# Ledger of designs, part 102: designed miniproteins, single chains

Each design is a single chain, and the fold is of that chain. pLDDT is the mean over its residues in the fold that is shown.

## One batch from the design tools (miniprotein)

Design m3562
Fold by ESMFold2-Fast:
Structure m3562 (fold): chain A 111 residues (1-111)
Amino acid sequence: MDEAIDELAAELGLDEEGRKLLRFWVEQIKNKKLLTPLSFYYLEKKFGTSRSVIKALLLLAYVTGNLDMIKKYEPLLSEEEVKRIKELADKILRHEGSPAVIELGKLFDSA
């Protein structure tokens, strides 16, 4: 899973905080098996609202199909950044890409 997170962080140009957010979310799903309705609010409070954190949050919003969060985060990023994040989310949902990204996609399907 760390390999998938590092690959996604490199693809989207995420800083350390964006990477930490993705890692935290993956560990929460994997180890606790409990996702709360307040997860996006909690992530914003824990990791902040830097550009990298917003990119990671938008990726999670696309992967989880959270339309309200997509609408919230898309306007905060450039059209090119949004397009790249959406394309990456689509690959994750289709279980396409590297073995690490495929395993990440399977994990999100179970969330």
Scores: mean pLDDT 76

Design m3563
Fold by ESMFold2-Fast:
Structure m3563 (fold): chain A 80 residues (1-80)
Amino acid sequence: MAQANIEAAAKELGYTLSNEQITGLDVALKEVSAYRRTPGVTTDVLNAEREKLIKDNNLGLTVEDFDKIRKAVEAKAAAA
């Protein structure tokens, strides 16, 4: 995913993100996409993995905020 899509999505949703948060989100969103495409992965596993990726990348976001940004980024990527 392009970091520009993350920045645009965050601004539209009213989030103020640092360059480090944008970079960390790009990494975390790519990894979440890989998990979502893995057969047999449950919602509980996906939730635990999102929380871990948020923490490991020092995003300072809740799982809910992360999912809102992810959904908006996916919509922008599909429209580009």
Scores: mean pLDDT 75

Design m3564
Fold by ESMFold2-Fast:
Structure m3564 (fold): chain A 66 residues (1-66)
Amino acid sequence: SMEEELSRLGREGAERVRELALAGDLEGAQKAIEETLKRLREAGASDVTLLAARHELERLLQEAVA
């Protein structure tokens, strides 16, 4: 289903952002956020879902570098 696909893409994106941020690649982490949002949009995510996903991924990036 679309819901399962969006959930999977979000989880994979979150893992990639965290991995890059923990490695000190903040530019790579930011690019991973944008790539994840692009994939979610291509998979049919609504603007509300994309906004929530951006907020969550940016939160995870900040948390990983704290």
Scores: mean pLDDT 87

Design m3565
Fold by ESMFold2-Fast:
Order: sequence, then C-alpha cells, then structure tokens
Structure m3565 (fold): chain A 87 residues (1-87)
Amino acid sequence: SVEELEEKIRELLEKIREIAEELEKLGAEEEARELRFEAEELEGLLDIVKGIEKITGEEQLETYEELLKQAEELLKKAEKKLEEVKK
C-alpha cells in the first residue's frame, strides 16, 4: 500500500540521518552535511507527491516505489561512506 511505502521510505531516511550523525562524530562533517541535504531533498519530494490531488492510485504507487528505490540507493551510499571513513 501507499502508506506502507511511505513508512518504509521514512524509516530509510531515519537510518540515513543516523549514519550522518555517526559520520559527524567521526569528523566527517562535510559527508554528514551532504547526506542530510540529500535526505531532506528526498523527504521534500515525498511530501510534494503526497500532496498531489490528481494522481491515480497506480501512478502514486509507481512514484512511491521510485522514491523507495532512491532512498535505498542513498542508504547504500551512506553505508559505503561510513565504511570508507572508518578505514
């Protein structure tokens, strides 16, 4: 459902922000700032899509699936960055 997809996206964004906080604690302030910015942009896009009154159920599901994929890719990027900084 759309609500389940929204919940998954928001959960991934929270994990990304947690990684950004860990990066900041490790002195990687620029990397943390970039991840927070990307997470904020994605959350903003999610909120915009949620506000579209004239979207069909199929179009809404497709758009949320794409946003989920973007959130998953951002989380993977965040995890790789944390791994690089810990070396």
Scores: mean pLDDT 82

Design m3566
Fold by ESMFold2-Fast:
Structure m3566 (fold): chain A 89 residues (1-89)
Amino acid sequence: SSAEETRRLVERARELVEEAARAEAAGDRLTADILLAMAQMIASLMKRYAETEAERRAAELALEAVDAARAGDYERALRLLEEAIRVAE
């Protein structure tokens, strides 16, 4: 279902943000930047192809999460992605 696809995409974005946080903690800013760019691409595609209000909200939460992570607020980013997963159910 489209809901299952949306959930899988949010879960993938969360994995990328978690990896980016670990890379940043290790001082690997280049890897963190690449991982966050991949997460942004996923979130942008989710927003572009969203068909339901739940899918649109999940996509917008994922985009906000990537912005938070880019600002260094990985705690907020992961909370937003957890909310996106709940919305996508």
Scores: mean pLDDT 89

Design m3567
Fold by ESMFold2-Fast:
Structure m3567 (fold): chain A 120 residues (1-120)
Amino acid sequence: SKEIVDKAKKIALETLEKLRKISEEVFDIAEIPEEEKEKFYKEVEELEEKIKNAKSIEEVIETFLEFVKLVREAFGKGADILEKNNDWEGLKRINELWEEAMEIVTEAEVELEKLKNEEK
């Protein structure tokens, strides 16, 4: 139903906003170049638009998982930079943010799966 799809969109968009803020912290810790940050934010905006235009809960979930992949790649880039710089405190901070991000993702995935099961 449209109501279930709209609820899924809300969960996905709210989760995306939380993960975007965590990714901003990762970028600050790793001192990611501005061009890489701009590319990430553009891809996030494109995925937000896809979620808003999704016609089914399946499309919301699929787009949400694409966004999780972007977040994973952002963490990977940050970790690589910190490792090259022997910044072990920065790596520890990013690891803590990764654990927080994955907890947020897991909670969202559980709620999205519940909504998918209501659709039958």
Scores: mean pLDDT 89

Design m3568
Fold by ESMFold2-Fast:
Structure m3568 (fold): chain A 80 residues (1-80)
Amino acid sequence: MEKELQERINRVREKLGIKAESEETVRRLRLNIVIGEVLREIGDLIDWLIENPDTPEEEKEEMWRRVNKRALERLRRAEE
């Protein structure tokens, strides 16, 4: 997880020609990548729920709770 995020940061930096001159630059880039990943996972869940409308309400609530918990954990880890 953290290793995958670091590899993604490195690829973005290489592609944009960004040099790691400060921790602030790396921190902002990490935050933006994590926010993008969180939004994508939420979008994927919404799409799945739309395709599976007959899913029991209790199961939908558990899936939503799980995604939200993971999103919060990822955002907290991105803050340094």
Scores: mean pLDDT 73

Design m3569
Fold by ESMFold2-Fast:
Structure m3569 (fold): chain A 74 residues (1-74)
Amino acid sequence: AAQEAAILAKLEEMDKEALARREDFTEENREEALAYTYELTTKALELLLQSSDPEIRAQAEAALARLEALKAAE
């Protein structure tokens, strides 16, 4: 329970920071925006990997593998 609450609080904090950062991104810096999005998503998924729920960890692992494949395709 404590681990789940900590992960959710961290994700909400990251979401707020991402929204504030979006004001700084334009079409001119699309590559930087994509890199930042990949980094944020990776960090969020890494937090989910620390969950005590094995189902959440399995979903996070699958999502990370998919994200890594997408980055390799770019």
Scores: mean pLDDT 72

Design m3570
Fold by ESMFold2-Fast:
Structure m3570 (fold): chain A 81 residues (1-81)
Amino acid sequence: YTEDFLKGSQALYEGYQAEKAGDLETAREAFEKAVEYFSKVPTMKDAYIEALERLLSVAEQLGDTETAEKYRKKLEEIRKK
C-alpha cells in the first residue's frame, strides 16, 4: 500500500537523521514507525529488513537487551520467508 511505503520511508529517513545527531531515543522511535509501516507492504521486504536492522542497532547501543533480542528474532523470521 503506497501510503504505508511513503510513511515508512519518511520514518526511516528521520531515524537516520536522529542517529547521526546522536539522539538514539528519537532514532529508535522513528525506526519503530518505519518497521510498522513497512510490515504492511509485503513487496518492500528489503526496506522492512533495513528498518529492523537499524532498530536492532539502536536498541543495542541503548543497552536495551530485551528490545534488541525481540527485533533480532523478527529479522530471523522475515529472512526465512
Scores: mean pLDDT 81

Design m3571
Fold by ESMFold2-Fast:
Structure m3571 (fold): chain A 68 residues (1-68)
Amino acid sequence: MDFDTLLAILRSLPERHRALWARYAAEQMPKEDWPQLIALLEELIAEETDPEARAELRALVAELRGQL
């Protein structure tokens, strides 16, 4: 997957829709790519200003790590 394109898509979405879209992307990719997705989501979390959106992204990262 082109992670630069995924990051651009996530940034174009309403903040509260990003975690749902990222989850969908995770389900469409092999688990071997999940560490790179997690790194991308951590960058997105660092720049996220909505506390609800940030919490949902953090919950998703924890869930993905738990499945590795």
Scores: mean pLDDT 83

Design m3572
Fold by ESMFold2-Fast:
Structure m3572 (fold): chain A 96 residues (1-96)
Amino acid sequence: MAAIQAALAELSARLADLTEEEVVERLRELAEERGNEAALRALEKLLAGETDLTEEELEAFFELLAELAGLDEETIATMRELGRLLARMGREAAAR
């Protein structure tokens, strides 16, 4: 838990000077460069306000977000775990 909080704080600090639109554009560019279709799908779903993202999609999304922020390998791994956790929480929230 402390590792996730530290990772989120560092991510927030490194992306603080970027607008939401700039973050979205950079993530799209990075995902296309990497051929990461799961991250592209996650980005599209999040922008559409969808909550039914898979663990793979959110894991890929948070991995790219951490790479965009220039985080180290251990922090990137923590962000992947956060992506999986958020996907599980999203499924619970979407239980209508």
Scores: mean pLDDT 75

Design m3573
Fold by ESMFold2-Fast:
Structure m3573 (fold): chain A 71 residues (1-71)
Amino acid sequence: SDELLALKRQLLEALWNKDLEAVLELAEKIKAMLGRGLSEEERREIREAVEIIGELDEEERALLQAVLATG
C-alpha cells in the first residue's frame, strides 16, 4: 500500500535524524495499519534501539541500514 510505503520511508528518515518522538509515532501508525498498536514493551525496545542508533556514526548507520534492507 502507498500509505504504508510512505510511513516506512518517514520512519527511515526519523531513524536517520535520531528523532525518537517521530520514530515512536510512525511505528505506532505502521503497527495500527497492520492491525495492532504498540505495546509498552515494544515502545521500550524502540527507545533502546533509537538510543543505540543515535550513538552510531554515519558509516555505522549506513551499514546498519544496508543489513536491515537485505534481511
Scores: mean pLDDT 69

Design m3574
Fold by ESMFold2-Fast:
Structure m3574 (fold): chain A 97 residues (1-97)
Amino acid sequence: MALSEEEIRRRVEGVKADLDALTPEQKAVVKEALEKLIEHIDNFEEMGKIVREAIEKHPEAASAIVGAGGVVYDAYLQSKERAKKIAEELKAHAEAL
């Protein structure tokens, strides 16, 4: 596999740290993008569009959006179910802070 379980987990922890540094408004933006990714987990093209639109509308949160979207995409290439779980985990983390 292109990314190991350990590498994906390290990237998820990095994204969580980036989320911790965001304002409540920026966290809400990332949370909304993750919700849309979860809704469209069966559509790879739509997931790419969701990430691009989120960055365009909210350039101030671009780094966190790219990080979250990127790890979900990398997981999707291995398992759709895993990508959904990672997106749900990151969304829960954004909601908790």
Scores: mean pLDDT 78

Design m3575
Fold by ESMFold2-Fast:
Structure m3575 (fold): chain A 113 residues (1-113)
Amino acid sequence: SPEKKEEERKLLYKAYEILQKYGDKFVTLLQIEKASREEVIKVLEEMKKELEKLRKEAEKKGLEKVAKVLEETIEKVEEIIKMVREGASDEELLKKLADLHKEFLEKINEILS
């Protein structure tokens, strides 16, 4: 149980670092750069790929709660990719990213409590 909680913490912290790193790049592209839709999607696809690696690691380690949180987070990243493809406004995209971060923090607090 203590060993399992340490592994859960490590993977959730790695996921948070991915969300921060790629989230910051995404925000920069929307607010500072006149980036193409393809460049914005590429950043989100890279974020998704890194999260999928952690989800597979969590599944292999039997960390079902972490795997579920990562799966739900990946689904939300895919929703943002769809919104970009459908021409959603920068304001709508930033709000969806903020909601993703908030929900992720709520779920990690539940697992680590």
Scores: mean pLDDT 87

Design m3576
Fold by ESMFold2-Fast:
Structure m3576 (fold): chain A 98 residues (1-98)
Amino acid sequence: LLGDKEKAKKLLEEEAEALERALPEQLERAREYAELVKAGKLPKEKGVALAVGLRLLAMAARILADWAEELGLEEVARRLREIAERLEEAARELEEAL
C-alpha cells in the first residue's frame, strides 16, 4: 500500500458527511422550486437547471458509494446510496412539476 488508501477512506467519509449536511437544504430547495413552478412564479428553466443539478449530485454520490464499498467502507457506501436515492426522488418530483 502507498498510504493513499487511508487518505481515500478519510476523503470518502468527509464527503459523505458534507453531502449529508447539505442534503436537507437541497431537498427543501427542490420542494420550493416545484411549488413556485406550479404556481407560475418561477421560470421552468430554473426548475430544469435544479433538477439536472440534483441528478448530477445523485450520480456523484453513487460513484462515491461504489468506491467506498470497494474500499470496505460499507456504512459510508450505504449513507451515500441513501443520499443519492433522496436526491433522485427530489429531482423526480421537481421534474413532474415542470
Scores: mean pLDDT 87

Design m3577
Fold by ESMFold2-Fast:
Structure m3577 (fold): chain A 75 residues (1-75)
Amino acid sequence: STRGKIIITVPEKDIEKAVKIAREVVGPNANIEVDGNVITVSLNLPSITMYLMKEAIDDRLREAGIDAKVELELY
């Protein structure tokens, strides 16, 4: 396992929906922080698991019609 962050940038109008999608992908116990139009999900999981979560969030946001930038940072 490694420390990682999934950073999601969306329009402010879409924050509530984006947080819901992120929570559904990462589960109820993941730490999710919101600052303006940026959502940060803090994780300590295998890197491949975090990559798959990042891709799933990106895909679901796109399907919902949300213009999003989704990034994964590993520490």
Scores: mean pLDDT 89

Design m3578
Fold by ESMFold2-Fast:
Structure m3578 (fold): chain A 82 residues (1-82)
Amino acid sequence: DAAEEQAREERALELVERRIEEIIERLKREGKDPELIEKIKEFYERGLNGDLYLTEEEMDENEKEAVLLLQEAIARAAEELA
């Protein structure tokens, strides 16, 4: 059971990472701000550690967009896993 749960978590992470990579490639093709790409990576790592506790009032525009794109990646991964 623990091994099966871990395998499911690993697959979920693989799907999220794949979606994040797809988003990053899209942003690079569109010529988006490199700071946005760095914020996506930073916030993903902080999210994995459970320490992403930013309010909208404290975020700049790139940080807000990074959060939205990460939520999109997670939602898409969840849809694929279902």
Scores: mean pLDDT 75

Design m3579
Fold by ESMFold2-Fast:
Structure m3579 (fold): chain A 86 residues (1-86)
Amino acid sequence: MSMEKEREEKLERLKELLRESAELAKKVIKGELSEEEARKKLKELEERYESLIDFADEFEEELRPLEEELLKELEPLVEEAKKKKE
């Protein structure tokens, strides 16, 4: 019972990490964060990911739909940013 709860908690932490990564990316693309603030937040997210990396492979199938959803949300913002730099 406790192991199943721990598995669910780790999956939720990985999902939260993916969502926070996407939100950070959106803010960076929009120019809402300084380069220093973006680097600090990215480092914090990387450290959190490293603590969960052993479980990421176990949850690949459960994480894939969220990853695809978040990437689709980022694509139009990245495209707009590329056009603005040209």
Scores: mean pLDDT 75

Design m3580
Fold by ESMFold2-Fast:
Structure m3580 (fold): chain A 83 residues (1-83)
Amino acid sequence: SAAREEEIRRETLELAVRLAYERGTERLGPAGGEAAAQAVVDAARNSTLPAEDVLAGLSPEQVEVVRESLDEAIAEAKKRYGD
């Protein structure tokens, strides 16, 4: 159902944001974590995962954090809910 698809999408986004913030903060400090988390939100808002245009303003290390966090969140969603 549409409601289930939206719930899965929301849970995936919430996990991706959390992972990006945590990994970004550990590797790049709090500002880097905030930037990575915001990039995940912006990518999701544009219905693109990952949104490469959103990533263009980030450092290579921030881009890596965002991509790793999105990949992990998507993999977890596939494991829990399937494709």
Scores: mean pLDDT 76

Design m3581
Fold by ESMFold2-Fast:
Structure m3581 (fold): chain A 59 residues (1-59)
Amino acid sequence: VTEEEIRAILKSKGIEVTDEELRVLKLMAEHGYTDDEIAALAERLGVTPEEVKAILDEL
């Protein structure tokens, strides 16, 4: 999965991200994640932890 593909998915959901947040999402999709990492990213993006998990499941 590319950072461009992640950005496109987030844009379709109306979520704005920085290049750093895109890199974090890509790393989480490739290497796995903890509930604490999901919660921290969800707070930064202004979405629920369930929404972050749904995005990661699409990657």
Scores: mean pLDDT 79

Design m3582
Fold by ESMFold2-Fast:
Structure m3582 (fold): chain A 63 residues (1-63)
Amino acid sequence: ALAALQAAAAQGDAAAQVNLGMLLAAQGKLDEAIAAFEQAAALGSALAQAALPILQHLKAQAA
């Protein structure tokens, strides 16, 4: 699942980037998750734009 989502994300699929970001966040890889959501937001994902402040807050708590 992760490898397939990474391949789709590399092709500029915003939905795949959101799914990749969610998987990375679940694994505690918040920096990588934030990067995936930033890419999805750049592609126009409103969900990614809304999720970024939450992920940044979680990263601040993990530090």
Scores: mean pLDDT 75

Design m3583
Fold by ESMFold2-Fast:
Structure m3583 (fold): chain A 63 residues (1-63)
Amino acid sequence: TELERRAAALERKAALYRQGAEQGKAMAQRDPENRDKYLSTAESLEKKAAEAERQAEALRAAL
């Protein structure tokens, strides 16, 4: 259904945000000069992932 397709798209988007956040955290450990920037970006990506996950869960609950 359309809702299933939208939920799946949000789940894929959330996974990509989570991956980006983990890469940012790894870079923060390896590049102390830019640590705060990497951690700030990772935090932003984690919030976007959590929001996408919540939206996907709401859509699936409506199925």
Scores: mean pLDDT 88

Design m3584
Fold by ESMFold2-Fast:
Structure m3584 (fold): chain A 76 residues (1-76)
Amino acid sequence: GLEIINALEEFIKKLQELYEETKSEELKRLLEEAKEAVKRLFEAFTGAQPTEKVREVYEEVLKKLKEIEERAKKLL
């Protein structure tokens, strides 16, 4: 619970800092993709979804965030 929230907050913060340092439009797009992925996760938790479906969305969002991290590293 708490560790996941802290990790997501730190990830968004790092992307924001990278964008501020580089002014890269590609990093700006990755930041927006990351925010959208986190929003989807929040919507899954607040919806009347079966636990299995919430877990599927959670795993998909984590995979997407890892892909965004790898893409951001290539822009450095």
Scores: mean pLDDT 75

Design m3585
Fold by ESMFold2-Fast:
Structure m3585 (fold): chain A 90 residues (1-90)
Amino acid sequence: MVPQEVVELIERLEREGRRLIEEGERTGSRAKLLLGRYLLEVARRIRNEIEAEIAAGKILHSNQEWVEFLRRAEEEARRLREEALAAEAA
């Protein structure tokens, strides 16, 4: 079973990605469009890997590995968000 924290991260990345795309289209911000698309791609990759593991009937990842993926993905998303905000301020 996938940890709830991983599911919540995927949903957060999808919501933030969609929000940034809408805002980027509205304002003409290329940085927001690229960031939004990147976040959606990260969420899609995580979903696809989880689905592939389930479909294959293999346990490829431990709970600890899922938690490490979660922490890395959150840290990267946080960094990219800060970069997008800095680009608008500059």
Scores: mean pLDDT 71

Design m3586
Fold by ESMFold2-Fast:
Structure m3586 (fold): chain A 70 residues (1-70)
Amino acid sequence: MERELHLFLKKQLSREEQFSIARLVASQLPVGTTAFVHIYDTESKILTTLVARVLPDGIEIEVASVEKLP
């Protein structure tokens, strides 16, 4: 199952902070879920999209895209 989440933040996060948020979100989802976590840095106008997969043995997170917003 796929889910999408949109987070609007007024602060630029480090990669480690972004992964921590994605992991926290994914930990609340059932096994077999693929979550697309869209992190909007409204101050820097940067959109980072992470993919978090909830597997039986853990959570896998990777960066799907980083986009500069107009």
Scores: mean pLDDT 81

Design m3587
Fold by ESMFold2-Fast:
Structure m3587 (fold): chain A 99 residues (1-99)
Amino acid sequence: MEEEIAKKVKEIFDYAYENLEKAKTPISEEELEELRKALAEAGLVAKEEDIRKALSAAKEVAEEVAEIVRPLIEEELEEEELIRLVLLMIAGHLLLRKQ
């Protein structure tokens, strides 16, 4: 059960990574600052262009991943908050994989 979810999430992450340079989904300055802050708190530094590309690619798949992982979430998060959390996690993963 968890293995099937992990497989689907991995396939979506691989797709997002392969399309990182082609992603053109608009991002907000708020999304950029939020990821930048999270990276800084983790002791990580990334170029703004790389953060923007990762957020753009992550935004294209965040809703699909949120639906897939919802059964694994013990806390009742509002749909928008779950999508936001998933967006940041995917973007962070894409940035770390690129390095």
Scores: mean pLDDT 77

Design m3588
Fold by ESMFold2-Fast:
Structure m3588 (fold): chain A 78 residues (1-78)
Amino acid sequence: MEKIEELQKAFDEFARKLAEKMKGLTVEEYQKVADEFIKEAARKAAEILGVDPEELLKRSKGSFVALENYALELAKKK
């Protein structure tokens, strides 16, 4: 339960930072910034869950929402 709350807080923080970074970007720049944020979010979620960040990245396939959903599923299982 604690891990779910910490994950949601981390994803909320990353979502806010990503929104700020998206201001004034081209489509190409937006995709690159989003990919970098997804990697950072995966590392943070992996630390909270005690799993391999590369596994989370593989499952996300470049989607922040998919990463969040998968991380929350892992937290519920534990």
Scores: mean pLDDT 75

Design m3589
Fold by ESMFold2-Fast:
Structure m3589 (fold): chain A 74 residues (1-74)
Amino acid sequence: TARERFVAAARRLEALLVEAMRKFNENNDQEKIAQLQALVQETQERVGALLEADDYEGALRVVEEAIARVEKLL
C-alpha cells in the first residue's frame, strides 16, 4: 500500500540522514550541514501537512525527493 511504501521510504531517508550528518560532521562541512538541516525542516513541514490530509502518496513523493537530494549532497 501507499502507507507501507511511505514507511519504508521514511526509514531509508532516516538512515541516509544519519550517514550524511556523520560524514559532514567528520569533514567539518558546515555548508552541507546547513543545507541538510534546511532540507530536513522543509521535508518535515511538507510531509506533516500531507499526513494530516491522509495523503500517503503525496508524502511518499516528498520523501523520495528528499532521498534524491540527500544522495546528491553525499
Scores: mean pLDDT 89

Design m3590
Fold by ESMFold2-Fast:
Structure m3590 (fold): chain A 59 residues (1-59)
Amino acid sequence: MTLAEVVHDYEAQSPEELTLKKGDRVAVLGRTSQGNYIVENLATKQIGVVPADKLKILK
């Protein structure tokens, strides 16, 4: 499983995106054609799209 950490707070700009808090841990599920990540927030179990520059890949 690929893990990532949120490095900046992010507010969802569309229904497909996730709102994330700095320090949240997410599981990377895939990537969009635009280079964004599809992730699951491990605390909330919500799935959505986030910009790649908001994440630090851990594992």
Scores: mean pLDDT 79

Design m3591
Fold by ESMFold2-Fast:
Structure m3591 (fold): chain A 67 residues (1-67)
Amino acid sequence: SELLETLDALLQFILDNRLAENPLSREELIKAAKEKFPELPEGLIELLVETVESLTDEQLNRLREVL
């Protein structure tokens, strides 16, 4: 599924930012994600950013195993 592949890529992009030495702010991350995934609605990008930011380290590691 093209949608599933796009969502996987977006989730990985958000995860990479969370693990970066100098992570982008939420505002800059949403802006960068919108530029990289212009086909996705802003509300969906915002929800996924919020979701990943709320994950515990254990949940984050489990998510990384499926991406």
Scores: mean pLDDT 82

Design m3592
Fold by ESMFold2-Fast:
Structure m3592 (fold): chain A 76 residues (1-76)
Amino acid sequence: SKEEEIKKLLEELRKLAEEIIEAIRKGDVESAKKKLAEMQEIAKRFVELKPTPEQWEEFKKIVEELERRVLELAEE
């Protein structure tokens, strides 16, 4: 179902966010870029499915948390 697909996409986004942070910590810029591109493709599919306001809030939290953690790593 659409709802199950959205739930799976949100889980995949959370997993990719963790993998991006890990790649950055290891200095693996190429892997980080590839995983960011994968995340962008998943995000496009998520938007296409017309998520609810609550699902959009979950999506935004994932993106904001990733951005915050990337900026924290850049300051080290």
Scores: mean pLDDT 86

Design m3593
Fold by ESMFold2-Fast:
Structure m3593 (fold): chain A 80 residues (1-80)
Amino acid sequence: PREIRAKVRTETSYDAANKTTTTRIEVDLYDADGNLLARVEQEITETDLPNDTVQVDIRTRITRADGSVEEREGSFTVPK
């Protein structure tokens, strides 16, 4: 198996005025020689809505060393 090393950054913020929690995760993946293999970016946004519901939005972006980009998005609403 090839060794993979990860550099992870996580940031969480809460906006009380908009009742929104945002979590951002960035992961840079490297091989054993320090070459960048892929960058993974994920953003999760949770927003309190009227009628006791929460809107959840998830975005993921993967950029690979060959220049390929993959984006995935998901959204759903959860009752409180």
Scores: mean pLDDT 81

Design m3594
Fold by ESMFold2-Fast:
Structure m3594 (fold): chain A 95 residues (1-95)
Amino acid sequence: SRDELLEVLRELLSQVLVEGTLLFLEGADSSTVEAVQQFGQVLQDGIDRLEAGEPVEEVIDRIESGLDDLLKKYPDNSVLKSLVERAREGIERVR
């Protein structure tokens, strides 16, 4: 449902913002920090669209497209790959 997907995306975004801040403070490379920031932006776009009343399946398709684009932009980034797997697992649980 919309509410279940919103909860999953909000929880994941909260976790990612904390993890991203810690990576930044620990001096992680700029590519990894940028990848985590852009991943958070994909989740936030999804949240905003769900709150605007867009159809759940269209929002999921948009999130998946955004995640695929990020993997193409940062193909060797293991942190991003892990975050994408977490997002896909969370979405699948509420489908």
Scores: mean pLDDT 87

Design m3595
Fold by ESMFold2-Fast:
Structure m3595 (fold): chain A 87 residues (1-87)
Amino acid sequence: SKEDIRKILEAILEVANGKKTISLKEFEEALEKVEGLSEGQKQIILSQIKKVANGKKTVSISEILEGIAKAFGVSKSTVSKIYKELL
């Protein structure tokens, strides 16, 4: 849902702390702190982010938005709009 996407993006913004990239480890730790998501949903989100990362240990905000979009079956523009509403 839009609310689940918002919660994930809020957790990521907190760990990013103004940085343009975060490590996959920081992403995973931020995602684990999100309440209201099942472990299965978290694993799907993490899997999609890892696919976008394509072997890299760090991901940009743009790559995170893409991975979340794929996990939720929505457009990257939809996720980007939610992200901009948090700034």
Scores: mean pLDDT 83

Design m3596
Fold by ESMFold2-Fast:
Structure m3596 (fold): chain A 72 residues (1-72)
Amino acid sequence: LQEDLDLAQRWIAERLDETNMSAEELAQAAVDKMGLSKEEAEKIGEIGVKLADVNLQFRRLAIQVSIDLGKE
């Protein structure tokens, strides 16, 4: 479970940058491709959405700090 979560987190994070897909769409794609059980699918879906939102917020904060500091 933990190993599957780590793999899904990495996969979603990597695809968020490369694709025009939402976190929800990526989570669904991961579930379909990995052949996960319904319980695992639900858990990863919830975590995927939360991780994507947190990651996006973190990136926005990093960009804002860079702008405020003149891209130091």
Scores: mean pLDDT 57

